Designed miniproteins, single chains. Designs and how they scored, part 90

Each design is a single chain, and the fold is of that chain. pLDDT is the mean over its residues in the fold that is shown.

## One batch from the design tools (miniprotein)

Design m3125
Fold by ESMFold2-Fast:
Structure m3125 (fold): chain A 113 residues (1-113)
Amino acid sequence: SELKKKIEEFAKKAIEAIDQMIELIRTGPREVAIEALKKASDEIIKEMERLIKESTNPKVQELLKKTIEKFKNYSDEIIKAIEAGDRDKAISLLNKMKEDIQKTAEEIIKELE
């Protein structure tokens, strides 16, 4: 129950951070967008690592580890897209990150029930 609440709160905060990044890419300078993405990505990864340490369920740990790997890969691709001036690609990749976070949270919640 406590871990379920933490997963729900994590997913909500991560999605909100990604939505803020999408707006920043649309409206802000590239350097500001890249710095904000690096900071948000680091904070989200650290929170997932904390959730792994707090979980005793191996399947939950595996799902979170897989999501961390995907998140690192997306962050690298998004930075490359921003540096290339390809805002549409950067936004598309951020939306894909949101979908993967939503799916992972749903799978973890189902596992904890």
Scores: mean pLDDT 86

Design m3126
Fold by ESMFold2-Fast:
Structure m3126 (fold): chain A 91 residues (1-91)
Amino acid sequence: LLDQARQYKRQGLINYAQGKLEEAARNFEKAIELLEKAGETDPGLYTLLSVVYSELGKTEKAKYYLKKAAEAAKKQGDYKLAEGLEYAVNS
């Protein structure tokens, strides 16, 4: 699961660098799905997916994943990151 999640995250980053935003979103979503099945969380992945959806003009999805990033940051004890992400959602 974790190795597959890392591969999807890597592919998403490559697609994002190439401007393939919809493919980047799909690969990041697959990475998140596999991490959740493994009981893991990655606030950086949720943040990347939020950025991709923002660039696609999908504002509500971008806000949704930014909230998920804040939740994930809290789970990892990073309350400063969580506060910043919550501020970004409300801005």
Scores: mean pLDDT 82

Design m3127
Fold by ESMFold2-Fast:
Structure m3127 (fold): chain A 67 residues (1-67)
Amino acid sequence: SPLPPGHVRIEVSRGFVNAQALQPLVDKYGGSLEVIDYEHALVFVPREKAQALIDELRKQGFDARLL
């Protein structure tokens, strides 16, 4: 999917990922979620909110990084 203007990609990985676990947090930061497989998801969020979402994902035990 094309990246929306002003948004960045965050890769989420942790042995397993799914929409049920990630969607509420992604919605909180005004983002969108693309689950690739059981180990990988992409999150698209406004650039200004990216670090706060990464910090919250890591606090919840996900591996998350800016692409």
Scores: mean pLDDT 78

Design m3128
Fold by ESMFold2-Fast:
Structure m3128 (fold): chain A 70 residues (1-70)
Amino acid sequence: MEEIDRAIEAVRAFLEEAGLPKYADEAVQRVRELIEKGKPLGEAFYEAVRSILAKHDPELAARVDAAAAP
């Protein structure tokens, strides 16, 4: 439970730094859905944030992809 709460705070902080705080709730909902489907926390976090970035800042999404899987 607390681990999930930490991930939610990290998602909000990341999107705020990326200039996309408006989409934080959408990303949080996506993290919760992925965890409920059995995704590991790290993968759920990455996929949720990545999907928001791909929609609203594709250049930043590409940079995140490069950092996660160089």
Scores: mean pLDDT 73

Design m3129
Fold by ESMFold2-Fast:
Structure m3129 (fold): chain A 61 residues (1-61)
Amino acid sequence: MVLPVDVAKFILEERAKGLSDEEIVELLVKKFGISRETAREYIEFYKKTKGKLFESLLELE
């Protein structure tokens, strides 16, 4: 499993660039070698928490 902090950082950076959820899913699959299902779960989790938990994970670095 890829470290959650690495995925969180990537999602925050790509969303800041204005990429769509689908574009971020494809980039997550390509960069981290995870399934589209897993990538979609990360995006849905980000949306559910409005990024707050992902921001907290970045603070732990």
Scores: mean pLDDT 71

Design m3130
Fold by ESMFold2-Fast:
Structure m3130 (fold): chain A 94 residues (1-94)
Amino acid sequence: SALLEEMEKLLEEVKKLYEEALEALKTQDRDSALKTLREILGRMTELLVRAVEIVNEAIRKKVPEEELKKILEILTEMEKIYQEMKEMYDKLKA
């Protein structure tokens, strides 16, 4: 499915951004890391917006229930990574 494949690509991009954030925390000073994490959170937000658009398209097109379930599972995993990122950012900022 084209929609499922696009969702899988968005998840891989979110995972790559998460690894980028972890590297920034290890290698950059606090101010530089805060800037990098803020930019990554912005990029993750754009990917999540696209993921929600795909979910809405899947519902509108009435894709098979099993495919919709997989699409929603990917969205949930993306949201979990985003929340972990936001918690890391908030902790670093404090």
Scores: mean pLDDT 90

Design m3131
Fold by ESMFold2-Fast:
Structure m3131 (fold): chain A 82 residues (1-82)
Amino acid sequence: MKRAIEAVLAAVLEAAPEPVPREELVRRVSEESGIAEGTVRRALELLVEAGILRYDEETGTVSLADEPAVALEKTRKLIEEL
């Protein structure tokens, strides 16, 4: 799970400030990291629940909720609690 959270955040940071289609992000991260798609989806859900990422239902896209430095700090704390 920790590796999946880090991989999802890294992919969103690379695309920033541009939003990324959620399903494309899951597929790409899974393929590049070797982590199962279900685990990648759960990591993405945790990051959205924590307010680190934002999901736009109208466009089906994921983006950063905060500046990159703030997102990295919040993610480090989230991982420490797992």
Scores: mean pLDDT 81

Design m3132
Fold by ESMFold2-Fast:
Structure m3132 (fold): chain A 72 residues (1-72)
Amino acid sequence: GEEERRRREEKNRELGKEIADKLEEANPVLRAIADYENGRISRDEAIEVLKKHLAEYPDDRLARGLLKKLLE
């Protein structure tokens, strides 16, 4: 019943979190945006992370698009 349902939901939540964390570790841009949207960092801090990322990877279209949106 209910307890079995809770265990399945908790397991699925844990798995989803692990996948999301691994994807965010692979892309600091996505992490910065997620942190900004969750109120963990300010817009200025998110902009700084994106600028540092673009200094190393200037052809990252996703990062450039997100930086432009934050500056608008």
Scores: mean pLDDT 72

Design m3133
Fold by ESMFold2-Fast:
Structure m3133 (fold): chain A 81 residues (1-81)
Amino acid sequence: SELRKKAIEYLEKALELAKQKGRTDISNLLEQALKYLKEGKFDEAIELLKQARDLAVSEGDTEIHRLLVKAIKLAEEAKKE
């Protein structure tokens, strides 16, 4: 799925940024979400992406939050395929 590929790309950008910032809680959630997306486990991936999004908001990580909002939308659209 093209939508799944785009969701993975935004997730990987958020993961790289989380690692650069030392956000270990966010990066661990995103690594697991990436595995679920690659396996086609969309519900499990979306749940972890939403948890990571909420942590990014609480920590003031605006760019990580922005990337995760995009990843969630694309993953939700890919699930409907």
Scores: mean pLDDT 88

Design m3134
Fold by ESMFold2-Fast:
Structure m3134 (fold): chain A 86 residues (1-86)
Amino acid sequence: SLEEEIERLKKLTPEERLAFVRSRVDQLIAEHPEYADDIRAVYDRLFAKMEEALAAGDEEKVFNIALSLLRYLEHVRDEAAARAAA
């Protein structure tokens, strides 16, 4: 669940948070290749911001951007489920 992913994220280092989010992006693209371009566009934008926050030592920003990405991935899953049900 999203709640379990958030609890995992809290226990990681800032560097591990980047790797964790990347892994979740790769997994969702593999599950829903039809959304790959949209997912990559959002990921590239947010990942660049996470890299900048990491370089600045802003652990709170790294966490908040990672959290935003996890919420976005959940939204994509919900949209995919809605389309499958229609």
Scores: mean pLDDT 85

Design m3135
Fold by ESMFold2-Fast:
Structure m3135 (fold): chain A 88 residues (1-88)
Amino acid sequence: LLKKAEEHGKEAAAALSKELQPKAEEHLKKAIEYAKKYKEDVAKAKELIAEQFKEVLGLAAESPETAKEAYEHLKKMAEYIEKYLKES
């Protein structure tokens, strides 16, 4: 589940302009780290992960032409993270 989340996160970042990719990748890596670190505190994990996704959604919104593809991959990443946390 987390590996599929990481794959979709990479695709979401790749959909953004090259200038935004490093920042997006940083936030999405933190989302995966928070899912692993706060596995036993699902509410805290969800809060911290949502904050990272909010940052990436803000970056995607700055580039309307690429936003749709980025949003689709972010949604799939979020779905895999949620499944991972529910199975813990």
Scores: mean pLDDT 79

Design m3136
Fold by ESMFold2-Fast:
Structure m3136 (fold): chain A 73 residues (1-73)
Amino acid sequence: SDALHVVRMMQENPFSLQLLTDEGREGYRLLLKTLEKLGGQADPEKNVELALQTEEGRRGLELAEQGLRESGL
């Protein structure tokens, strides 16, 4: 899924996130903040589930997905 791809990019290729648009970087900021609050896991599928529990996490995923698409990632 797109959300799983977003979380995997953050965990496996964090340096590439610097190549994103301002909106994409904001998406990852919101996602990281949400995972910090909810106790993010090593498992990217669990991190998707955690992010979807909050409005902030869902917004973070949406913006990050857009940023990855615009960057060809």
Scores: mean pLDDT 81

Design m3137
Fold by ESMFold2-Fast:
Structure m3137 (fold): chain A 77 residues (1-77)
Amino acid sequence: SQQEKTKQASEYMMKGVQAYNAGDYETALEYFLKASKVAGTPGKAYALRLAGESAKKLGDDELAEKLFKKADELMAT
């Protein structure tokens, strides 16, 4: 259901933020990507941006650019 997806997205976002603030960018990336798969727009775009920031912290600039582009495309339409 939409309610279950919204709750799951919120839980993944919370875990991602906690991991990011702890410097665990690998775990942060995982949870933000999970959030982006269950969240609707605009939450999906926000999750993708945070996943991109996490990838950038890991030195994966190619993945970060792809994630930022996906987020921008969702917000432009």
Scores: mean pLDDT 86

Design m3138
Fold by ESMFold2-Fast:
Structure m3138 (fold): chain A 130 residues (1-130)
Amino acid sequence: SALAEAIRAELEANREKVAAALQRILAEFPDPEQAKLALIAAAIGIAAYGVDSLDSIVQTILENPEAIFARVQEGLSTLSPEEQALVEELTTLALERPEAGVEVLTALVLLSVQGPAALPLARATLERLS
């Protein structure tokens, strides 16, 4: 869709900034479960405020991780089991293969913006990177 193409183009245009933010999140949260929640929080933030706000989004996560993680967990609990499973697989992939992190974050942003309509694109991303 035009919206999915626009989101993908925005993150690709800012690839270095996105990669640097992901590296910072992974360095600050060595615990895998916390790192996954931080990645989801970053994706939700980009979906809400745009990629130009990424530095502020990351700073907010680092300054108040417990409150942000609780809010992310609450949000995840409202998703379908299929959406929850896909988010878990995507975040696991980002931790196992940090070089795929920009593509994973893009898929998470698409899921946050489009919900279930983004499932085919998110699955295609997972299959391509696995």
Scores: mean pLDDT 88

Design m3139
Fold by ESMFold2-Fast:
Structure m3139 (fold): chain A 90 residues (1-90)
Amino acid sequence: AEALLAELLALREAEAKAAGLEITPEMRRLALAEIGAAVLALEGVDEEALEKWAETHSEEEIREFLIARARAAPEAVLRELLARVRAARA
């Protein structure tokens, strides 16, 4: 699972570098949160329940939640996400 997450991060870093953006720890944290959001979408999490939860939490709490979901993601979900990202770049 960690190896697949590292590959997803490497692809995001390559995109940012190609666009002339600096790769910072903050950028990596934002990339992890984006991966977490994609994982939730693939898992079919109830969007209405997630929106209500997000309304009662700070931006930082939401980011931490998404990062945790990316790190705890099942290998199968991360593999599917990586396949979709690679297909979009082919």
Scores: mean pLDDT 76

Design m3140
Fold by ESMFold2-Fast:
Structure m3140 (fold): chain A 91 residues (1-91)
Amino acid sequence: DEELEEAFERLEQAIKDGNVEEYVETVKRLLDLISQYVADEDFEKAEEAFTRLQLLLSKAPKEVRDAIIAKEPELDKTYLKIRFELLIKKN
């Protein structure tokens, strides 16, 4: 929980500062933590963290989001995989 909160605080600061490198690094860290919750079958915690991540990503400027896709195409694949796994477990 503390590591998750620290990662979210870092992401909020990176968005505020327009720091693309820190944004990418922190999103990767959050996706790793959420993937670990899915692996541990802690789907409630994974879903809460993923929803919070989605909300914060929606607040990022388009330029920052475009930079992530261009620099880290694997990140989008990891994001979609987590989304798919959470959808399956809800149904």
Scores: mean pLDDT 75

Design m3141
Fold by ESMFold2-Fast:
Structure m3141 (fold): chain A 104 residues (1-104)
Amino acid sequence: SEEQLTLRINLAIKIRALRDYVEKALKEAGYSEEFIEKVREIFDETIKDVLNNENLTEEQAFKVLNTLSEGVARVVEAIKAGKSEEEILAIFRETHKKVKDILK
């Protein structure tokens, strides 16, 4: 439905804003362009999962956004702590898995 499509598009826009925020933070912290590209791919997979979920509920949308926001907060703390690219990727992959579980 049109309402359902609007919900998915609005969530995708919010996820893109989180992606852009994280990309900037990683770039300013001096992480590699190759690593930033891998992070971008994980966000883009999440956006695709959201846009392809024709049954997305407002409750699921809220849980997805909250899960991603918590994941981004953990990544920001990991950046401040000087964590490796592998450790930061693990946080993103765990967060993406949680999002996929919400979207079932």
Scores: mean pLDDT 89

Design m3142
Fold by ESMFold2-Fast:
Structure m3142 (fold): chain A 107 residues (1-107)
Amino acid sequence: MKLTEEEKEKFKKLIDDYLARAEASTDPEEQIEAIHEIIVIAKTLLDNYELSPEDIEYLIETLKRVQALLEELKAKHADDPRLVARINGLIEEVQEVIEKAKEKLKK
């Protein structure tokens, strides 16, 4: 499906709102939930919509920021092996989505 300008603005606002929540929260569960929602939105956009190169680049930049936040969370909670394992799973998923976005950008 082709993404409309209104839909694009709504998705960007939703991603920005979740990023702000993830960065502002002191609760690792809330931060992980917000990050997971960003990943789901990015996957949905890449899988179901015809995106411009600019839109794909925005998603790659957003996902790189999410990856950096996950690495920071991992370092902060290094003493919690269960939480570290969950964060590692999300980092892997973010990396997979970034590679998928890069593949689409090449075409």
Scores: mean pLDDT 85

Design m3143
Fold by ESMFold2-Fast:
Structure m3143 (fold): chain A 65 residues (1-65)
Amino acid sequence: MLGAIFVSDDTLASFSPQMQEALKAAEAQDGEKTREYANKVLADPRSTPEEKRIAQALLKAVERS
């Protein structure tokens, strides 16, 4: 919980649908869906550098769980 990525609703709405789903899955503690959507964000060349950094952090959190 400490060090978890905090994102406002306005910031979340500006993200791609894939990034939004990854964050929702992480909040639900669904490691499988978090990994799936985070990998989709990393594979999408249209993803912003911010989205890719968040996706990498989510993947590391899932790997440690």
Scores: mean pLDDT 72

Design m3144
Fold by ESMFold2-Fast:
Structure m3144 (fold): chain A 56 residues (1-56)
Amino acid sequence: SAAEERRLRAALALLERQPLEYQTAENARKVGEGYELSEAQIEELAAHAEAVRAAA
């Protein structure tokens, strides 16, 4: 839904503003839970954080 997409974008924006040390699956899952994202969206955030850290 549009509301779920907005929450996912807000969670991504928060995660992207955090230092590289916080680009972890564990922190991404905590952020996603705080935004009440679905399990699938939480795992997308975790994968994104790991990819960002791997690219640095």
Scores: mean pLDDT 84

Design m3145
Fold by ESMFold2-Fast:
Structure m3145 (fold): chain A 85 residues (1-85)
Amino acid sequence: MKLVKSIDYKVIDEKTLEITIEAEDEETLEKVEEEILSNTKYESVEIKREGNKMTITLTFKDKKELEEAIKYLEQLKELIDTLLS
């Protein structure tokens, strides 16, 4: 059983990315949050949490930093599918 149930993201604009995470428990959400925040170059972050779901909104200095964050998130999704399955 996957501890992380889903990771999805959407591009709000050229500098803003919204990430939605759903997990089995709070500890797993906290670990995924830390992983994302330590591997992205954001200018500002806003986190909203509701039970087993978390929304992280990242604002970047330019489109290149946002594109780097998207590449990281795709890599993270693949890693989760491989290691937690």
Scores: mean pLDDT 79

Design m3146
Fold by ESMFold2-Fast:
Structure m3146 (fold): chain A 100 residues (1-100)
Amino acid sequence: MEEEERLFEEAVEHLRKAMEAYQAKRLEEAQEHLDRAGELLERLTGDTRWRAAPSLEMRLAIALGELSLEQVKREPGSKSVEEVREEIERQLAELEALHA
């Protein structure tokens, strides 16, 4: 569990940095952090769907969704699955608005 917690924390940090870079229109930096977060996420979940997404925004969205679901699994009762889905949809709308 400690190894999974460390991987999760690292994935969250890289995904946050990817989001910040994307919002700053630093797409290369956003991709680097997303790739790192995605690799850590794959070790946690086994899910590789984020790799197949056709755009950076879609890859970010899938990675955010998977990490949010892992957060709910680790801390059940802190947030409902519906609350996590609402946060993901809101973040997706914000990302879609940030076309360079």
Scores: mean pLDDT 71

Design m3147
Fold by ESMFold2-Fast:
Structure m3147 (fold): chain A 115 residues (1-115)
Amino acid sequence: SVRDKAIEILDRAIEILRKVREKLTPEQQAWLDRQIAELEEMRKRVEAGELSDEEIRDFIRGVLTQLIAAAELAGMEDIVKLAREGLKRVDQAESVEEALDIAMETLKKIEELID
């Protein structure tokens, strides 16, 4: 379902951000911890079924945008490139399901580079 895919994307993105955190300064880590907390609150709202498909799509765009910002701070240029390409494809997607599939593909490619 759209909800189950959105939860998986949030969980994967949060784990990626936690790994990126290890390459950041203490000030940048404090910034990232606030971003992760916002994503964890978003996950609770998705799980509660409080969000429309349109709002879920906006949150997926937000997730990729936060990942780009964190990866840029960490100097992870290959991850920045993958996340930017993913965000562009999400913006061009004609449906919420297509946007979720693109985000999932993007996160899986990023996971291969981090692990």
Scores: mean pLDDT 87

Design m3148
Fold by ESMFold2-Fast:
Formats: sequence, structure tokens, C-alpha cells
Structure m3148 (fold): chain A 96 residues (1-96)
Amino acid sequence: AEEEILKRAEELEELVKAGEVDEEELEERVMEIAREAVRAGIADTQHALLAAAGGGDEEAVRRLAEWLGVEEETVRRWLEKGLREALREFREHLAA
């Protein structure tokens, strides 16, 4: 599960660098990785990073970008485009 998430993150990084993915597909890929992380029950640190990034924590955005292997600005664009809603649901689930 964790290895699969890392592979997906690496694939996403390559697609972003190549410019071969359109905006809609990019959003779908990011959402898919977030959902896989939730399903897999990733380590507490990654859970906290996903939740905090959804809440707008700049340090969490930076660390999430490092974890996913993308630029911070890319993560911020994805949050503005809809990833924030998925991460909000994830954060609410953690708080329950």
C-alpha cells in the first residue's frame, strides 16, 4: 500500500515535469493519491501533513510537496483547484 502510493507520487511527478498531463487529469491524479493514502492508513506524520495542508498550513504544504515529489507551488495550485475539499474530509475523519 505505502509502496503503491510512493509509485503513484513518482508517476505524478514525472507527468508534471513532462507537461504531458492536462489540468483535469492532474487534479484526478492528486485526488487519487490522497484517497490511496487514506485507505492505506499511512504513518501518522504523513496523515498530519495531509490534514494540515488541507487546512492551509504552509509548512505542511512544503512537506507534502517533498513527500509527493513536486514543487510547493504545484501543491498550492491543486489546493485551489479542489484538493482542499478532499483533504478537509480527510481532516474531519481524523478528528472523529
Scores: mean pLDDT 60

Design m3149
Fold by ESMFold2-Fast:
Structure m3149 (fold): chain A 73 residues (1-73)
Amino acid sequence: EKLEEVVLPVYNDADLAEDKAKAAVEVAKEQNVPVLIRDGKSKDKSLEIVKKVLEENNVPYRIEKVDSLEEAI
């Protein structure tokens, strides 16, 4: 299927954030699409880690902040 963007939900997953971001980078590069980060008000460094991985891999992204975990998923 054709993708317009890769949606990456982020919520308090610092230990998994790097692996999730790397997986999103692979899909984004394969499909030549940007990443949409949906941040469920993370209190840890999950969002910072994801941004760093995307920036180091030159993948374009945008961040959408959502009011709850249910909206992030």
Scores: mean pLDDT 73

Design m3150
Fold by ESMFold2-Fast:
Structure m3150 (fold): chain A 65 residues (1-65)
Amino acid sequence: SERSKAVDEFVKTMLEKGYNEKEITNYLLYLQSTEYPNKPLDVIILERGVENLVKEFDKFYERHK
């Protein structure tokens, strides 16, 4: 499905950028609980777009260093 493909593409892109599984998981939990508590995670990724979320992830981690 488009949702599953978007999730896979996001995770693959983040791993290729050097983030580990724990960092990726922490950000996804942050999105689910803080930014979009009423939306499924796969829908959030699909709607926002993989490229946009990658940029926001970089900004999130730079702010929390």
Scores: mean pLDDT 75

Design m3151
Fold by ESMFold2-Fast:
Parts: sequence; C-alpha cells; structure tokens
Structure m3151 (fold): chain A 67 residues (1-67)
Amino acid sequence: MSEELQREVDKGVVEIAAASFLTSAKREGKEEEGEKVFEEVYELLEEGRIEEALEVVKKAIKEFEAE
C-alpha cells in the first residue's frame, strides 16, 4: 500500500472519530467544547498533521470519559 493511500485512510479515520466525538458532546450538552475540538482537529488535518489530529481526538475522548 502506498504512503499516500495510508495517509488518506488515516485522515478518514480521524474525521470519523472527530464527527463521532462532536455528536456525543452535543448529546451531553457540551456542544461548545465539542465544536472547539472539532475545529482544532480539522485545522491540523488541513495542515497535513494527521498524527497530531488523531492525538487531539484521543485526548478529548479520554477527558470527556473521565468527567
């Protein structure tokens, strides 16, 4: 598999994770917090920083679950 194809797969996974997190945050009444995380993730993805975007989503989910 090419690195280009792997990057597109990783990007798609991060996008799905970010969208799922935002949906969960909205259900819990934390839409503003979810939107901030979503914006940060998409900004990193636009810069090609896919690994950092994935870490932002993971951290946000972990902090959300720890509440």
Scores: mean pLDDT 77

Design m3152
Fold by ESMFold2-Fast:
Structure m3152 (fold): chain A 61 residues (1-61)
Amino acid sequence: SAEEEALLQKLLDFGKLMKLSLEQLLSFIDNEKKIHEETLSPEEAARVNKILDRVAEKLRS
C-alpha cells in the first residue's frame, strides 16, 4: 500500500541518517509498536502496528 511504502522509505532513510544496522532498525520498530500501544487507542495502535509489522517483514526479506 502507499502508506506501507512511504513508511518503509522513511524508516530506511532514518536508518541511513542514524547509521543503524538492520537489527537496530528492527529494534526501533519494536519500541515504536510498544509506544503506540501505550499512547494510542487500541484500535489505532492495532492499525499502525499492523503496518509496522508488514514493513519489518519486508526489511527482513
Scores: mean pLDDT 84

Design m3153
Fold by ESMFold2-Fast:
Structure m3153 (fold): chain A 79 residues (1-79)
Amino acid sequence: AQEKRDAIIEALAKELMETDSKNLNKEQLTEQSRAIGIAVTAATEPENETERNLQKIAQEEVKNSPLVKEMLEKVKALL
């Protein structure tokens, strides 16, 4: 499970750096990276109670952030 999450994060981070980073400043890159992490947490199976609580928080962030919603669709495509 952790290896799969790490692989998705790495794949999306590489995409961000190779394609989107040419058009984004450091602050925007940080926000995109944060959104990727939240989306991965929302979409992947929790392994313990702490991860279940973090997933609930991440799912609320998905509802309130268009950027996190867009990243969630990319994560789902890689699952």
Scores: mean pLDDT 75

Design m3154
Fold by ESMFold2-Fast:
Structure m3154 (fold): chain A 112 residues (1-112)
Amino acid sequence: AAEELARIRRRYAEYQKALQFLGDLIVEVAEEAMKRGLTPEEVARLLAEKFQELIANEDELRKTLKEKYGLSDEVIDLVLEDLRHMAEQAAETGEVERTPVQDAYDEALAAL
């Protein structure tokens, strides 16, 4: 029980950091879009391009997520899945549904 709770708490903290990374990335793109005076359609394309660039440089992204955010490979795999999902949705409609990281975060929180 105590060891299981410690593991759940550690995973929860990693999911919080993963969501912080995704939030920081979205804010960075939004600030760039506002400076350029982009339309919502152009913003969706910029988001898709930025996400694809990160996915194309997976090794560098994994290094950054491990060193700066302290994420495990398991959580990094969820972040990569989220980036692929968001890139696809941004290219199609500009709408983003709940991501695997958000679902994992909610599940970990419910287990606390």
Scores: mean pLDDT 73

Design m3155
Fold by ESMFold2-Fast:
Structure m3155 (fold): chain A 67 residues (1-67)
Amino acid sequence: MSDEELKEKLKENEEKLLAYERELLRQYLAGQISAEEAEQRFLDFVRELLGVDLSHEEIRKLIREVF
């Protein structure tokens, strides 16, 4: 999958990504997970959503370029 296709798929799933991020933030604020665990789960979720084997830093870069 091209970089442009990954960015498009990420944008198409914006609502799903925001909903999951909000849920992770809720769990973090409730003391159920750490900030590091919340970030790891979010980046892993994005990676699974895109169906790619990219590093967390590469996923962060894609998110920054789209949003």
Scores: mean pLDDT 82

Design m3156
Fold by ESMFold2-Fast:
Structure m3156 (fold): chain A 69 residues (1-69)
Amino acid sequence: VVELSELLEKLYERTKDVASDEELFRIGTEILILVNAGESYADALRRVAKISKNPEVAKILEELADEVA
């Protein structure tokens, strides 16, 4: 829970200039759903990256996944 909040904070900091608040909330929600379903943080980030319509956001998500793996 605490470590997930830190991950979401890093995600926000890196994506705030390339994604809207609505997109960031959606991304955070998708990550939470996947983690609650039993996915690792790295796998959740990679799955959300694959479904992202924004290539810059997808790249940031993949970079974060590599950092937490």
Scores: mean pLDDT 78

Design m3157
Fold by ESMFold2-Fast:
Structure m3157 (fold): chain A 77 residues (1-77)
Amino acid sequence: SDEEKKKALIEEAKEIVKRLDAEVEPGVAHALLELKKRGASEEELREFLEVVKKASKIPDDEERIKILEEELEKILK
């Protein structure tokens, strides 16, 4: 149930990424969804994707997601 809902939300985030003409890893797609749920605009999502591109230099997914979460907090202030 909860897992099905999360999967549906991730699919929605992927559709947003397609609209922005960008490729995003699954973890980042989930972060985009959180921004969207908080009312982020397509411009704000695009700015977040620029941060993702920079963070993609980090091979550790957990560390990369942590950095992206910090950036999300800044964008959502």
Scores: mean pLDDT 67

Design m3158
Fold by ESMFold2-Fast:
Structure m3158 (fold): chain A 91 residues (1-91)
Amino acid sequence: MELTEEQLREIYDVITNGKVEKAEEVFALLDQDGDGVINGAEFVRVMTKVSAVSPNPLSLEQIAQMFLDADVDGDGVIDLDEFKAFVEKNK
């Protein structure tokens, strides 16, 4: 589904300000296939859109590094627990 500009701004705010209490809501927005994990393609696609509505645009290199930082077990996907831990580190 297409994310609204307000949803994209919420993703940015939750990630950059470490709002772990909203991490589950934001995870559901990033999990566009509904399979319970965020893959690299979903993450890059959504975060590129987030960058477009952000006051501080994110480069593709920054987006890729964010995915690598969140994917701590190196399985190529981010689960909800990894995403919560990633968001918490940003506070």
Scores: mean pLDDT 79

